# Designed miniproteins, single chains, continued (5), part 105

Each design is a single chain, and the fold is of that chain. pLDDT is the mean over its residues in the fold that is shown.

## One batch from the design tools (miniprotein)

Design m19643
Fold by ESMFold2-Fast:
Structure m19643 (fold): chain A 68 residues (1-68)
Amino acid sequence: MLSEEERRREAETLKKGAEDAIKKYQEAVKNGDKRSAAVYFTAANIYIAGLSLLGEEELAKELREKVK
């Protein structure tokens, strides 16, 4: 089982990954790059799923709303 500090570090890593993927997804959509948008949408959802598995449900919910 992860320690609380290790869980926080993992959550921060996944949060940063999700935020980066969401930003790249939004830029790809604005640029009409549907292929890159699909890739970053998938990456964002993988990071969000990881946050849910770590118990960060509120953060995961907020990030899911950002990729709508």
Scores: mean pLDDT 83

Design m19644
Fold by ESMFold2-Fast:
Structure m19644 (fold): chain A 78 residues (1-78)
Amino acid sequence: NVLQGVNHMFLGLARLQDGDKKGAIESFKKSAEYFEKAKDYEGAAISYERLAKLLEEVGDTKGAEEYKKKSEEYKKKA
């Protein structure tokens, strides 16, 4: 739900600060999933946008495009 989404978002940000990009990717995925379950479309959009940018940085262009599209779709619902 929303609280779980927020918690995983902060975990992702903390992991990024530690240089753990792989762990941050996992945390932002979980964050987005929890926001989706809560129907918090703004939270889901932010989490997917963060995930897409990070995937682009690590060279996962296909994943980045997929999650950027999800972020844009949820922004329209928010």
Scores: mean pLDDT 85

Design m19645
Fold by ESMFold2-Fast:
Structure m19645 (fold): chain A 66 residues (1-66)
Amino acid sequence: MYKVTLNGKTYEFENEEEAIEFLAEYLSKQSEVALRVGKKDLGLDTIDPREIARAIVKHRKEKGLI
């Protein structure tokens, strides 16, 4: 089970791809500036919302937060 917290509300998903899709949809509604900040923080070469979402979920899984 994967957990994603957005705007103080926690959402639970059955699999990693479902969590990534949800977070990617949220990120696609953010400004390009916000996506560039996420890119820098995660060490990515892209501002693609889906790739940023995938990196966030992977990072949280590696830290035991999911």
Scores: mean pLDDT 73

Design m19646
Fold by ESMFold2-Fast:
Structure m19646 (fold): chain A 85 residues (1-85)
Amino acid sequence: SRQDLIERAGGLLQDIATQVSLKAPSEVAQEVNRLVNAFLQALRAGDYASALRYAEEIRKILEEHLPELVPQAEEVIGLIRELAA
């Protein structure tokens, strides 16, 4: 269901935020947490276009700093694209 997609996307991105806080430099963790909070606000508002933009920015940061988390970010992006369809 649409609700299941929303819950999975939010949960995956919160897991990313937790892992970044444990593994990345504090400046990177702060930027990712800012984007995760913006993503969750957009997701709750049904603003999937903004949620997608924030998820793509998070993926870009992860590509540089924590590439092992990129597949999880790609899954979030896929879920948001499905919600937007």
Scores: mean pLDDT 88

Design m19647
Fold by ESMFold2-Fast:
Structure m19647 (fold): chain A 84 residues (1-84)
Amino acid sequence: MEAEKEEIEKLKKEFEESQKKLDELGRKFGRDANPSAEDLQELVESIDKYLEAAKKLNIKLPQEKIDNLQGLKELAQKKLEELK
């Protein structure tokens, strides 16, 4: 029971932190035509954490939001592949 409460609080923090990161990266990418490999990696990780935390917290995200984040993740992964 205590472990479950700690996990929920951790997921809430991950959800909030990933949302902040997505907002920061979205603002940065809107102005930077050539994002760094670190920024692209952080974007992929933030999208994964955001979607996973939302699922575990039973937050019902609009399908359009999920599709947009998945598309953004695919673009970031493709750019990372090109930067190796």
Scores: mean pLDDT 77

Design m19648
Fold by ESMFold2-Fast:
Structure m19648 (fold): chain A 108 residues (1-108)
Amino acid sequence: MEELLKKLESEDPGVRVRAAMEIADRASELSVEEQKKAIEALGKLVDDPSPGVRLAVLEAAAHIYRVSDDEEVKKLAMEVIEKFLDDPDPSLRLLAEITLLNLKRGEW
């Protein structure tokens, strides 16, 4: 986990995208403490200059919400997703709205 968190701070946006995707892929195998650290690190990238990184963060937060059984993790993931409602990219704002509706319905 710590290696993936360090990769989220890479100067290469492609490395940050892959790190966010790998965190999402491994989310169900993470402890509650690791899920909290992952969501906190992803939350720091909501204003990332790369729209591809921001998209990966939105998708990773949604996936962590879906697989986590911890109410605090779900709350933190939801807070990250909600920040995308104010994203400068209108397509990311729409995706965040759709994502929030699907998570509230128990659908993906």
Scores: mean pLDDT 86

Design m19649
Fold by ESMFold2-Fast:
Structure m19649 (fold): chain A 89 residues (1-89)
Amino acid sequence: MLESALVTLTFRPDVSREQVEQNARQVAEYAKSLPGTVSAHAYVSPSDPHVGYVVVAAETLELAKRAAEEAAKYASQLPGVESARAEVP
């Protein structure tokens, strides 16, 4: 069974939905490059176009957590990202 962690991305109000989708996908691709990551998938909130999510899956919770934390740090450097946070169960 794979363990998962969530990266929540909040974008500035002036960022378009298309830019949110692009940046969320870029964060997911970065997460896939990290050691121990099995998969990563990006989503945009259906209720708020300025909120994106990246779900990171790994063989252990600790690997998923580390990958999500590194992905959140990476996301914080992207244009238009107001905040990025890693969340684990």
Scores: mean pLDDT 83

Design m19650
Fold by ESMFold2-Fast:
Structure m19650 (fold): chain A 74 residues (1-74)
Amino acid sequence: SKEEKVLRLVGRAYRAIVDNDEELLKQVLEEIKKMSKEEQELFITYLRNLAAEHPEYKEQIDKLIKEVEKILKE
């Protein structure tokens, strides 16, 4: 499903943040650019939930949310 696809990408984004892997995070952003607006909105929703569950990574997650919101507005 679209939801499962988005959740898998959220998992990769979380891995990139935890590992401080900027190259992997860039790859995640490139995949997001290829997604539908609906999938991009779902990704933001799941990232907000992730930030609530993992407050220690909130700053990094919020930064990623801002990047995705910029893509969404294009």
Scores: mean pLDDT 87

Design m19651
Fold by ESMFold2-Fast:
Structure m19651 (fold): chain A 91 residues (1-91)
Amino acid sequence: MVEIKLRIVGDRAIIEIKTPLELKERVEEIARRIAEEAGVLVSLEVGEDLENKTATLKLEVEASPERARELAERIREALEEAGIEVELHVV
């Protein structure tokens, strides 16, 4: 299961996506595409935990709180359309 956490910090938001390692490349492709299409992507960091077979993607976006929530929701919807089960949390 993929977990998305949205944290809002002033004029920036952090979208953290935790995914099984086997889904990492597909999740990264979808999340990057959606954030780039929105024109808000500042940075994308990827960390891998080979022992637990998970990866964490950290997207920094320059967007209002409402726009950041819409972006996180759009990423969730696109992943679910790809057959990936997702939980979304706003922190």
Scores: mean pLDDT 85

Design m19652
Fold by ESMFold2-Fast:
Structure m19652 (fold): chain A 119 residues (1-119)
Amino acid sequence: MVEVPAMSLEQAEAAARRIEAIAREAGFAAATRVVEEDGKVYVGIGIDLTGDAARAEAAAEEALERAKKEPARNSAHIVIVEPDRPLSAEERARLLDMLAAILEVLREAGVDHIEVSVV
């Protein structure tokens, strides 16, 4: 197996832009945070299912702090903020399709650890 290069900050930032576009196409609000510390790259992704950009920004900040607690070299955390109501079948389908696309983007970018939290 060929050694895969570590994810660069530039690759992580490009992935973050794609993730924000994917979430907006799904009809959700999204924000991302990308940092490089001690040779490691961390990605925090906040998604608000009600379309509230401020809640997505707060979720992205929390997601980044959670990603930084992971000992993996290239780590991503996704925090999804649900509405104070059950999701419709259509909303759940859009969420799952969006998550599948986001996970593929992160994998292609070289993320070696991904966690998803729902709040």
Scores: mean pLDDT 81

Design m19653
Fold by ESMFold2-Fast:
Structure m19653 (fold): chain A 65 residues (1-65)
Amino acid sequence: MLEELIERVTRRAEELARKKGRIPSMQEIMDIVKEEAEELGVKLSETQIRFIAATALQKLLQEKA
């Protein structure tokens, strides 16, 4: 469950980065986390949302190198 959520968020954040030609902000990635969690019916704490967003951002930064 958590791994699937991270992969979904990372994929959407990558699409956003390509569309805008820049790395998404932490807030933009957190909004994606909230949307994906809602679609999966998962309740997340604010700490979990931030953790998933930070993980997705790190993956994006590695892909752009």
Scores: mean pLDDT 79

Design m19654
Fold by ESMFold2-Fast:
Structure m19654 (fold): chain A 83 residues (1-83)
Amino acid sequence: GPELAAETARQAALAGARDDGNYGMAKSAGVWARSALEELGATPEQVERGAKRAYEASLKIDGPEGKAEAAGQAMREVAREAL
């Protein structure tokens, strides 16, 4: 469900930060948001929108925890809209 998708995006963002800093974190958040939305049966347009929101939310916030939380929240909102 949306809460699991959001937590998955958050964890992926934190992992990405360790590997490739700010952009790695944002990229990982987008990839995991895409996978989670596809598993929930979202349309291709909803998947693209969700991945983009998670990516952009991560880029706007300073610090790993804030970025992860922003990505997770964006993913949760898109997943709720898709379902």
Scores: mean pLDDT 66

Design m19655
Fold by ESMFold2-Fast:
Structure m19655 (fold): chain A 94 residues (1-94)
Amino acid sequence: NQDYVQGGLLLLQGDYEGALRHFERAALGEETDRDLNLGSALAVVGDELYDLGNYEKAAELYRRAAEYYEKAGNSDAANYMKRRAEEAEELAKK
């Protein structure tokens, strides 16, 4: 989906709001598991940003992933994402 690609590019540029709008638009085209799919996509991009040392951006994506996992009814995944966000936030403080 072009909106997922565009969303990923905007995240790399630091436009989280723009990226989120594109991800939400992409999810509107999906019948099943859109919240789970969005949570997973945000978590994967968050991991990539974390590995690149962009901890502040990674933390934001992990927080957003947690919200979508909660909407999907997966509290374990949401809690895991919150812990990943806290780790990234700590590293961002350097």
Scores: mean pLDDT 77

Design m19656
Fold by ESMFold2-Fast:
Structure m19656 (fold): chain A 81 residues (1-81)
Amino acid sequence: MEPISEEEAEQAVRRVEEIAEKLAAEAVDKEKAKKLAEEMIELARELARAAVEGDMERAEELEKRVLELGKELVKLAQAGK
C-alpha cells in the first residue's frame, strides 16, 4: 500500500473515534464497551502513524487488531436487540 498523508491519517482517526464512541454509547455494558473503544482508538492512532511512515506490514497487523475490536464493539452495541 502507498503511505497516506498526515491529514488523511488524522481524518481516519477522527472517524474511528466517532464510530467507537457511538458504539460504546449504544452498548448495555458501558464499562466494557468504553474500554474496547479506548483500545480501538489507540490502535487506530498507531495504525495511522505506521501508514504515514510507510510501514505497511505493521499497518496491516494493526488494521486486523482494530477490525477485531470493532467487531466486539458492534456485538456489545447489538446486545439486547
Scores: mean pLDDT 79

Design m19657
Fold by ESMFold2-Fast:
Structure m19657 (fold): chain A 90 residues (1-90)
Amino acid sequence: EELKRDEEITKYIQELIADPDNPEALRKLAELDPHTAANIVLQYYLEGKVDLIIEALTKEQLERILEAARQDPVFGPETLALLEEVIEKL
């Protein structure tokens, strides 16, 4: 159900805003909304919080997030290159 999915996405986004060291919330967000998860992963990488990424997500999950980001025109080639760099460091 779309409304329940949106509610869960909002919940996990709010949990990550309150506590970025929440691997379960990031993991759930990656499953429910890989596009939003891609933005959060990029932000954590730029802030030097790579440990939060590797604690929450596997290389396979990050590869799925990258593929979703490639299909979204909001993500430019420079942003996609940064996501690829995160995956290579894992």
Scores: mean pLDDT 77

Design m19658
Fold by ESMFold2-Fast:
Structure m19658 (fold): chain A 75 residues (1-75)
Amino acid sequence: GSKSVTVTITSDNPFLELAKALKELEVPKGAVVEVKNLTTGEVFIIDTSDLRSFSPLLHSLKVGDVLEVTTVEQP
């Protein structure tokens, strides 16, 4: 089954909170994760092998936003 972690953005460097969430989920290198911003309702698909895939998410984030990070299970 899919694993999820909830993260609150508490600083102006949201990448640190995201990196911690990925580590807590034990995401394998190059895995795809779904990040749902529970505050705005936006959903992002992140390829963890490509730092560029984080860019749209990072530009949308504000302090106080609550994210749900879910591992995408491959069939």
Scores: mean pLDDT 77

Design m19659
Fold by ESMFold2-Fast:
Structure m19659 (fold): chain A 95 residues (1-95)
Amino acid sequence: MAEDLERMAKLYERLAEEIENAKDADPVTREVIGALALIALSVGYLAEKRAGNDELAQWLEEARDRVSKAIDDGNYEEAAKTLRELAEKLREAAK
């Protein structure tokens, strides 16, 4: 469990970096990176739900909703911040 949570945290940190780097990219590149982040969060949610990890699933669902809203508003900095906050929560849960 702890190793998997740390691996997930690193993945969401990498997605946050990609979203920040995409801030000044063309609209198509930004849409693709945003979609990849939302897909990753949705897949994570389904996996945790199937495993019975309801609290982790709830964190992933809340992060997905916040990232989706931030992307719709064109606020890629807020989307990246949300992913970093999720990564920190996952690391705390790994202790």
Scores: mean pLDDT 82

Design m19660
Fold by ESMFold2-Fast:
Structure m19660 (fold): chain A 67 residues (1-67)
Amino acid sequence: LTPEQEREVRLALLEIRGAIALYHSKASPENLEKARELFDQAIAHAEAGDWETAEKLLDEGIKVADE
């Protein structure tokens, strides 16, 4: 894969992981909204090239969605 294709695949996988967490979530509406905000922030950081922060935000969102 080219670096460009690798970034596109990584972004798609991040979006998919967030979507799966939300789909399976049984969290309260407040925690669901918080998880969505964290996933949106993760995507924004990933698009800016800050993958370390993006992955941390994704992990936090998944934890909130599991509550």
Scores: mean pLDDT 82

Design m19661
Fold by ESMFold2-Fast:
Structure m19661 (fold): chain A 62 residues (1-62)
Amino acid sequence: MKLVREAEERARELAEKRPLSEDEASQLAADYGRELLARGVPREEALRAAQAMANVLVEAGQ
């Protein structure tokens, strides 16, 4: 599950640059999931990676 770990690392980098709202976090995670799907990543794995990104961004914003 390398994609989930990569998503979490990218989310931490984004959160360190500036505070993100829940809406911004959701949009970034959705955009990332869509990009993974466009690259042919299986839907289940893309959704897990996007959810992992959203979780890290929301936690960092609190």
Scores: mean pLDDT 78

Design m19662
Fold by ESMFold2-Fast:
Structure m19662 (fold): chain A 82 residues (1-82)
Amino acid sequence: MPSKEELIEELIELIESADPELAEEFRELYEEYKEGKITPEEFAKKFGEIYARLIPKLSPEQLAEIEKIASQLFKQILEEKL
């Protein structure tokens, strides 16, 4: 299975290709999550805010790929809560 770090890197690369500033916001958000400054649920919510800002910038195929990777990432993160 891909690690959380691998999924994060894949998301960063996809976001960066569309919007380097949003990719940087996502990197900063992940650092806050790693430092325990935000909960897994807050991380997922704030990622949703970044994703909403990506919708007008990406093709449906690119959005579907981001959704696929993000779904896998947040499943792993939220599963660790149990």
Scores: mean pLDDT 81

Design m19663
Fold by ESMFold2-Fast:
Structure m19663 (fold): chain A 69 residues (1-69)
Amino acid sequence: MGTVIDEERLSPEEVIELLLGQLDRDIDRLRQAIAESTDPEEAERLRRSIENLEEVRELLRREAERLRA
């Protein structure tokens, strides 16, 4: 078993790409939850969560583009 912390170390670009992938999955899950929800108030809370995640995703996309340049 690896005991070296660096074995799981990611570059800043790789970290951002992982975060973007996680955000995409989280947004997809929230959209699915909205589609399955029968409660308008729950759907509204989930939609606000999606909006927050989309804002974070936009910031991370710009940072990833800057780092790749």
Scores: mean pLDDT 77

Design m19664
Fold by ESMFold2-Fast:
Structure m19664 (fold): chain A 84 residues (1-84)
Amino acid sequence: MDGEEQGKKAVELAREALRLRREGEALFAAGGDVRRATGLLIRAIGLAVEAELLAKKAKELGATEEAEEAERLLREAGFEPALL
């Protein structure tokens, strides 16, 4: 897997993490299913960690644009990238 491929995958996972976090938070705000909301947030955290690891690797391999986009999406999702 080259840096560009890793970076594109990082963006994909970061975007999915953002979507799941927003869905989980919306369920909490609506007084919905707390168990479902919690499951969505846990999944979002897992995807965010994987996205950060792939973005770090992509950046090391020179795919800076994709790594920066993944970092931006993770920050928008409320995750602070520790590895980037």
Scores: mean pLDDT 82

Design m19665
Fold by ESMFold2-Fast:
Structure m19665 (fold): chain A 75 residues (1-75)
Amino acid sequence: MTLARATAVLVKNLVYLGLTSDPETGKKYFEEAQKIEEAGLEAASKHRDEVEKLIAEGRAEGIKKADEELAKKLA
């Protein structure tokens, strides 16, 4: 697994946890996701654009997963 893929998966999971947790706990998960994203982009150097796209994709997947979980709760 590349650093880029690992960072994207971590951001995805943290955004999912943030959106499915209580607001106080969710805020901490979003802060951790942002921190991991920034560290991943700094480590990417010459590949920053590619890593940024992968992180954005992971974030979008995390949001989608949270939306699916919330839909199940409301059904």
Scores: mean pLDDT 78

Design m19666
Fold by ESMFold2-Fast:
Structure m19666 (fold): chain A 95 residues (1-95)
Amino acid sequence: MEYRVVLVAPTDEDAQTLLSMVDGLRRVGGAEVYGPVPTDTAPTDPEVLERFKKLLDKLPPGGVVIANSKGEVLYAEGVSEELVKEVQKLAKSVG
């Protein structure tokens, strides 16, 4: 089963939690996961979610990128350096 993941975490600790979740998703298969980490302080802007979805659609099957809000990439697998840089730019714009 194919999966694609683009996530932005507010902290490195949150990103580590997302890495364990991605491992779980690989076992289930067929999942698309994207966006900034949900918060109870503010709902995610639908326009921001659309930007993440467009970026996810550019990823090859099995592609994973997890970044923090500073635009530091904490994990990348099965994606080109160009797509990783695009995720970094998106992370900085939503951080």
Scores: mean pLDDT 68

Design m19667
Fold by ESMFold2-Fast:
Structure m19667 (fold): chain A 106 residues (1-106)
Amino acid sequence: AREAVRIALEASPLGGAGGAARGAGEGFQGGLEGGSEGGKKAARRMAELAREAAERGDGRLAAAAGGGAGALAETSRSPGSGVGEEGAKEGEKAAEEGAKAAREAA
């Protein structure tokens, strides 16, 4: 999941090699080090990128960022943690909206 998001962002024509992949990797690592809170923040950032890319008509970047947001949101979940649940759900919903917009823009 983590490596797939990194590869997808790095392969994006708009993201270029390195920058987007580093950001996704750092977000994933921050989520692991900072617990579910870091993961939720990373998921929100990826979801926002997916929406912006979809608005520009960049279906490939929107799909990649949306998928990343969903993966990060899932990783942020902790069994029995109510605090992480809403954030993870918001990230997944935003990722799905981004992916849908990318499909419709294609």
Scores: mean pLDDT 52

Design m19668
Fold by ESMFold2-Fast:
Structure m19668 (fold): chain A 82 residues (1-82)
Amino acid sequence: SMELEEEFNKLKEEAEKVLKQIEEAANNNDQTRLQQLLQQLQGILGQMRDIARDDPELRKKFDEFAREVYERLKEIYEKILS
């Protein structure tokens, strides 16, 4: 439905904002803030996955976005551990 697509796109925009905040927290070496933002991001991704479950086009968009998120988080995580 159009409502699910709109909700999915809203959540994606929220996830992208959280990712920017995660990058800023990592650059500032704010590990506590980073952990909080990572939990928030996981929640948003879970909601996006649930919306996309039965919609092939949204599932494709989710899988592509989740892959991008995973790669960015991997780079950020390496900075936290150093």
Scores: mean pLDDT 84

Design m19669
Fold by ESMFold2-Fast:
Structure m19669 (fold): chain A 89 residues (1-89)
Amino acid sequence: PTLGEVYPHAGQFGLDPSTVLSEEELEFLEELRKYISDLEDFFAVIKYLLSDKERFEEAYKRFKEVKEKGGDLKEFAKELVEEAKAALS
């Protein structure tokens, strides 16, 4: 599954990713997709992040810090999936 296969689901939160998200934010979500192979997990993360603007900004800030420090983006993505599942359960 590609990012485009999950983005239509953002409409469930009243958000159009093509008109609302910046190029940097779209790149962030596309990068997360590389590290989250399960579509349902990725959808949970998108739902979690797009439901709260401050949450999205904080997650993006954390992502940039991990990337700049040469940290494990796969571990970051896994932690984000766990946070999303806990919040959405």
Scores: mean pLDDT 71

Design m19670
Fold by ESMFold2-Fast:
Structure m19670 (fold): chain A 95 residues (1-95)
Amino acid sequence: MLDTPEGRKELNIALVRIAHAVAGVEAARKAGAKTLEEIIKFIKEDKELNERLELALNFIEENDVSDEEASEIAKLMLKRLPVEELREKLEKIKE
């Protein structure tokens, strides 16, 4: 069961990675990607999308994030906010 701090952290990381994938697919489709290969290429090469993922993952790794806080981070990733706006909202979650 995922009731250990380590297990909960891994689950929260997985939630954020799923949100990144969903947001990335939506962004790729809006950019005109039609095949799985085009979607994967878009997600790998889009700097802003990957900067948002790195920012969210680093925040979870450096902070003791609750399930509710991880859910909020995932929602912010789904909104595809600018990197600086995401940074500001992440700081507010802990302060």
Scores: mean pLDDT 81

Design m19671
Fold by ESMFold2-Fast:
Structure m19671 (fold): chain A 80 residues (1-80)
Amino acid sequence: SPVDALLRAVLGVYREIAKTLDPETKARVEELLGRMEDHLAARDYPGWLAAHHELVGLLSPEQAREFMERFRRIAAEFEA
């Protein structure tokens, strides 16, 4: 599924960005990335999106910008 491929690519990139975060924020982001992976495995796209919204909400504006810019880049590659 193109949707599954897109969401899996997003998870992979987000895991790499998470490595650059402070340990406390990284731990919380990695917990949410695990929940997003579980939702994806269950084909629960609404649950994946809800967890993604929660992830963006726990980040600083600067951190959120980095994650969202990477998301937009991946989405553009899959829509092209």
Scores: mean pLDDT 84

Design m19672
Fold by ESMFold2-Fast:
Structure m19672 (fold): chain A 81 residues (1-81)
Amino acid sequence: MELSEEERKKIEEAARKVYEKMNIPILSDEQKKELAYIAALMAYLKVPREAAVESLKAKFPGLSDEDAEKIYDLALEELGI
């Protein structure tokens, strides 16, 4: 579904903060930004943790379960969920 401009800005701000807090040395800056945005979007839409982790790993197969969970937890924290 298409998000409102206000919802998009909220997700983008959360994604920026997740990106800044993300310290995963195997990921490029572009990969970190993409994962941060996807995680923030999924957290905003209240996607269950298991499904969110699977989605992040599907986008980046080299990502561990622990790293995917950490990224999603950062997104939940920034959105206050």
Scores: mean pLDDT 80

Design m19673
Fold by ESMFold2-Fast:
Structure m19673 (fold): chain A 85 residues (1-85)
Amino acid sequence: DAAIAAIEAALDALGEALTNKDYEAAREAAERLGEAIRELGHDEAGERARQAGYELVDAVKAGDVDKAQEASIEILNAVDEALAK
């Protein structure tokens, strides 16, 4: 499924960009993740994943480990919701 492949690619891109401190690429990956989840028919989960991705980028930039963990959990919850259907 092209949409599931897009979710995987967006998650990989987000992790790589954050590791490289490429925060612009990380935000683009978060946008693509939200779009891919929305294409599976989960508009609300896609929006939550996009917002959580942005929050993860901001938390990593700020060195806020607790907020980064919260955002990561929300991303995983949104992805799990999209894939469980």
Scores: mean pLDDT 84

Design m19674
Fold by ESMFold2-Fast:
Structure m19674 (fold): chain A 71 residues (1-71)
Amino acid sequence: MRVRATITLRYAPPGGVTTETRSTENLETGARGPTETVQAGPESAPEERIVVRTVTVGEDGSVSVEEEELE
């Protein structure tokens, strides 16, 4: 089974809240799982930043991970 998970971490400036948004997709059936947004904690980075991590699992069990930092 092939699955893609996309995880977005948004770090807020001081006084803000860091949030994590997750979404999953089954690449074999095209079905999309629920999108969840949770507070990752009361932590804040010095600057606001967004990091997107995409994890894809292939049919052969191979795992590929991509990370991208957005402004």
Scores: mean pLDDT 65

Design m19675
Fold by ESMFold2-Fast:
Structure m19675 (fold): chain A 73 residues (1-73)
Amino acid sequence: SAADFLQSVPELPRLPRAVAEALAAAIARHGEALTLDQLQAVPGVDRTLAEMILRFFERHPELARELLALARA
């Protein structure tokens, strides 16, 4: 699942399951156009975590697409 994927990303801190599931839902909703402000609106996501997630998408566009596909499945 997208939440399992998010918890396995080495570049991200260890995410609580509830935060990973909320992030997966936000990714499914907004897709590749997901903004810093939209990430920070997710419960449990602060600015630092939101910036790390956007950096992950920038560095790993293929993994970001896989994550989006998992989130929308």
Scores: mean pLDDT 82

Design m19676
Fold by ESMFold2-Fast:
Formats: structure tokens, C-alpha cells, sequence
Structure m19676 (fold): chain A 55 residues (1-55)
């Protein structure tokens, strides 16, 4: 499943991904609370669900 970043996201934790608006995030694990485990440009980490939309 794919998500698109609706805004820039600055990682505030070492386990989070930094995103730019329009980045496509590949889901690599099920959602856990307000986060999903994703991959962008070869980097893996947590992505806040409020900052992305399903594509």
C-alpha cells in the first residue's frame, strides 16, 4: 500500500522519516497507533498518519 505526504514532515525522533510534500511512502508494516512503518528513497522508519494520505 502507498501513501502520499500532504506536507513537509521534519523527523523529531530517530525512528521517524523526514518527508517532503508529495513523497510517496511504501507501507512495509501495519499501522501502530498514529504511525505506519514506511519506506521512502531506500530509508525505513515511522511515518505519522496525519501527514499522509492513501494513494
Amino acid sequence: KLYRAVSDVKAVRPDMLTLKKGDIVEEIGPPVGPFVRGRVNGKEGLVPLFAVEPV
Scores: mean pLDDT 79

Design m19677
Fold by ESMFold2-Fast:
Structure m19677 (fold): chain A 95 residues (1-95)
Amino acid sequence: SPQDVEDLRQFLQLQVKQLQRILDMFNQGKLSLDQVRNFMGLQLGDLLVLRKVAPEEYLPGVDEIIDLLQQGIKASESDVPSLIQQIISKLQQLI
């Protein structure tokens, strides 16, 4: 329904804001690699739940974000900023 799409959009916007904050804190040296990886693991869980209820048209974008999050939980410190920025960009494309 139109309301379900708006609820999805609000959820995706919240995910974007949280990831932007995590990226900023990581770039400032305020979060360790392990803390960022743990956060990405929690986001992966949220996106796996979303995949079960999202409209079919969103599934390719959701699957791309899941793949990036799976890479992120195993990423080196140098790869984390690029991966988080790619996840943010993919989330914004779904909004």
Scores: mean pLDDT 87

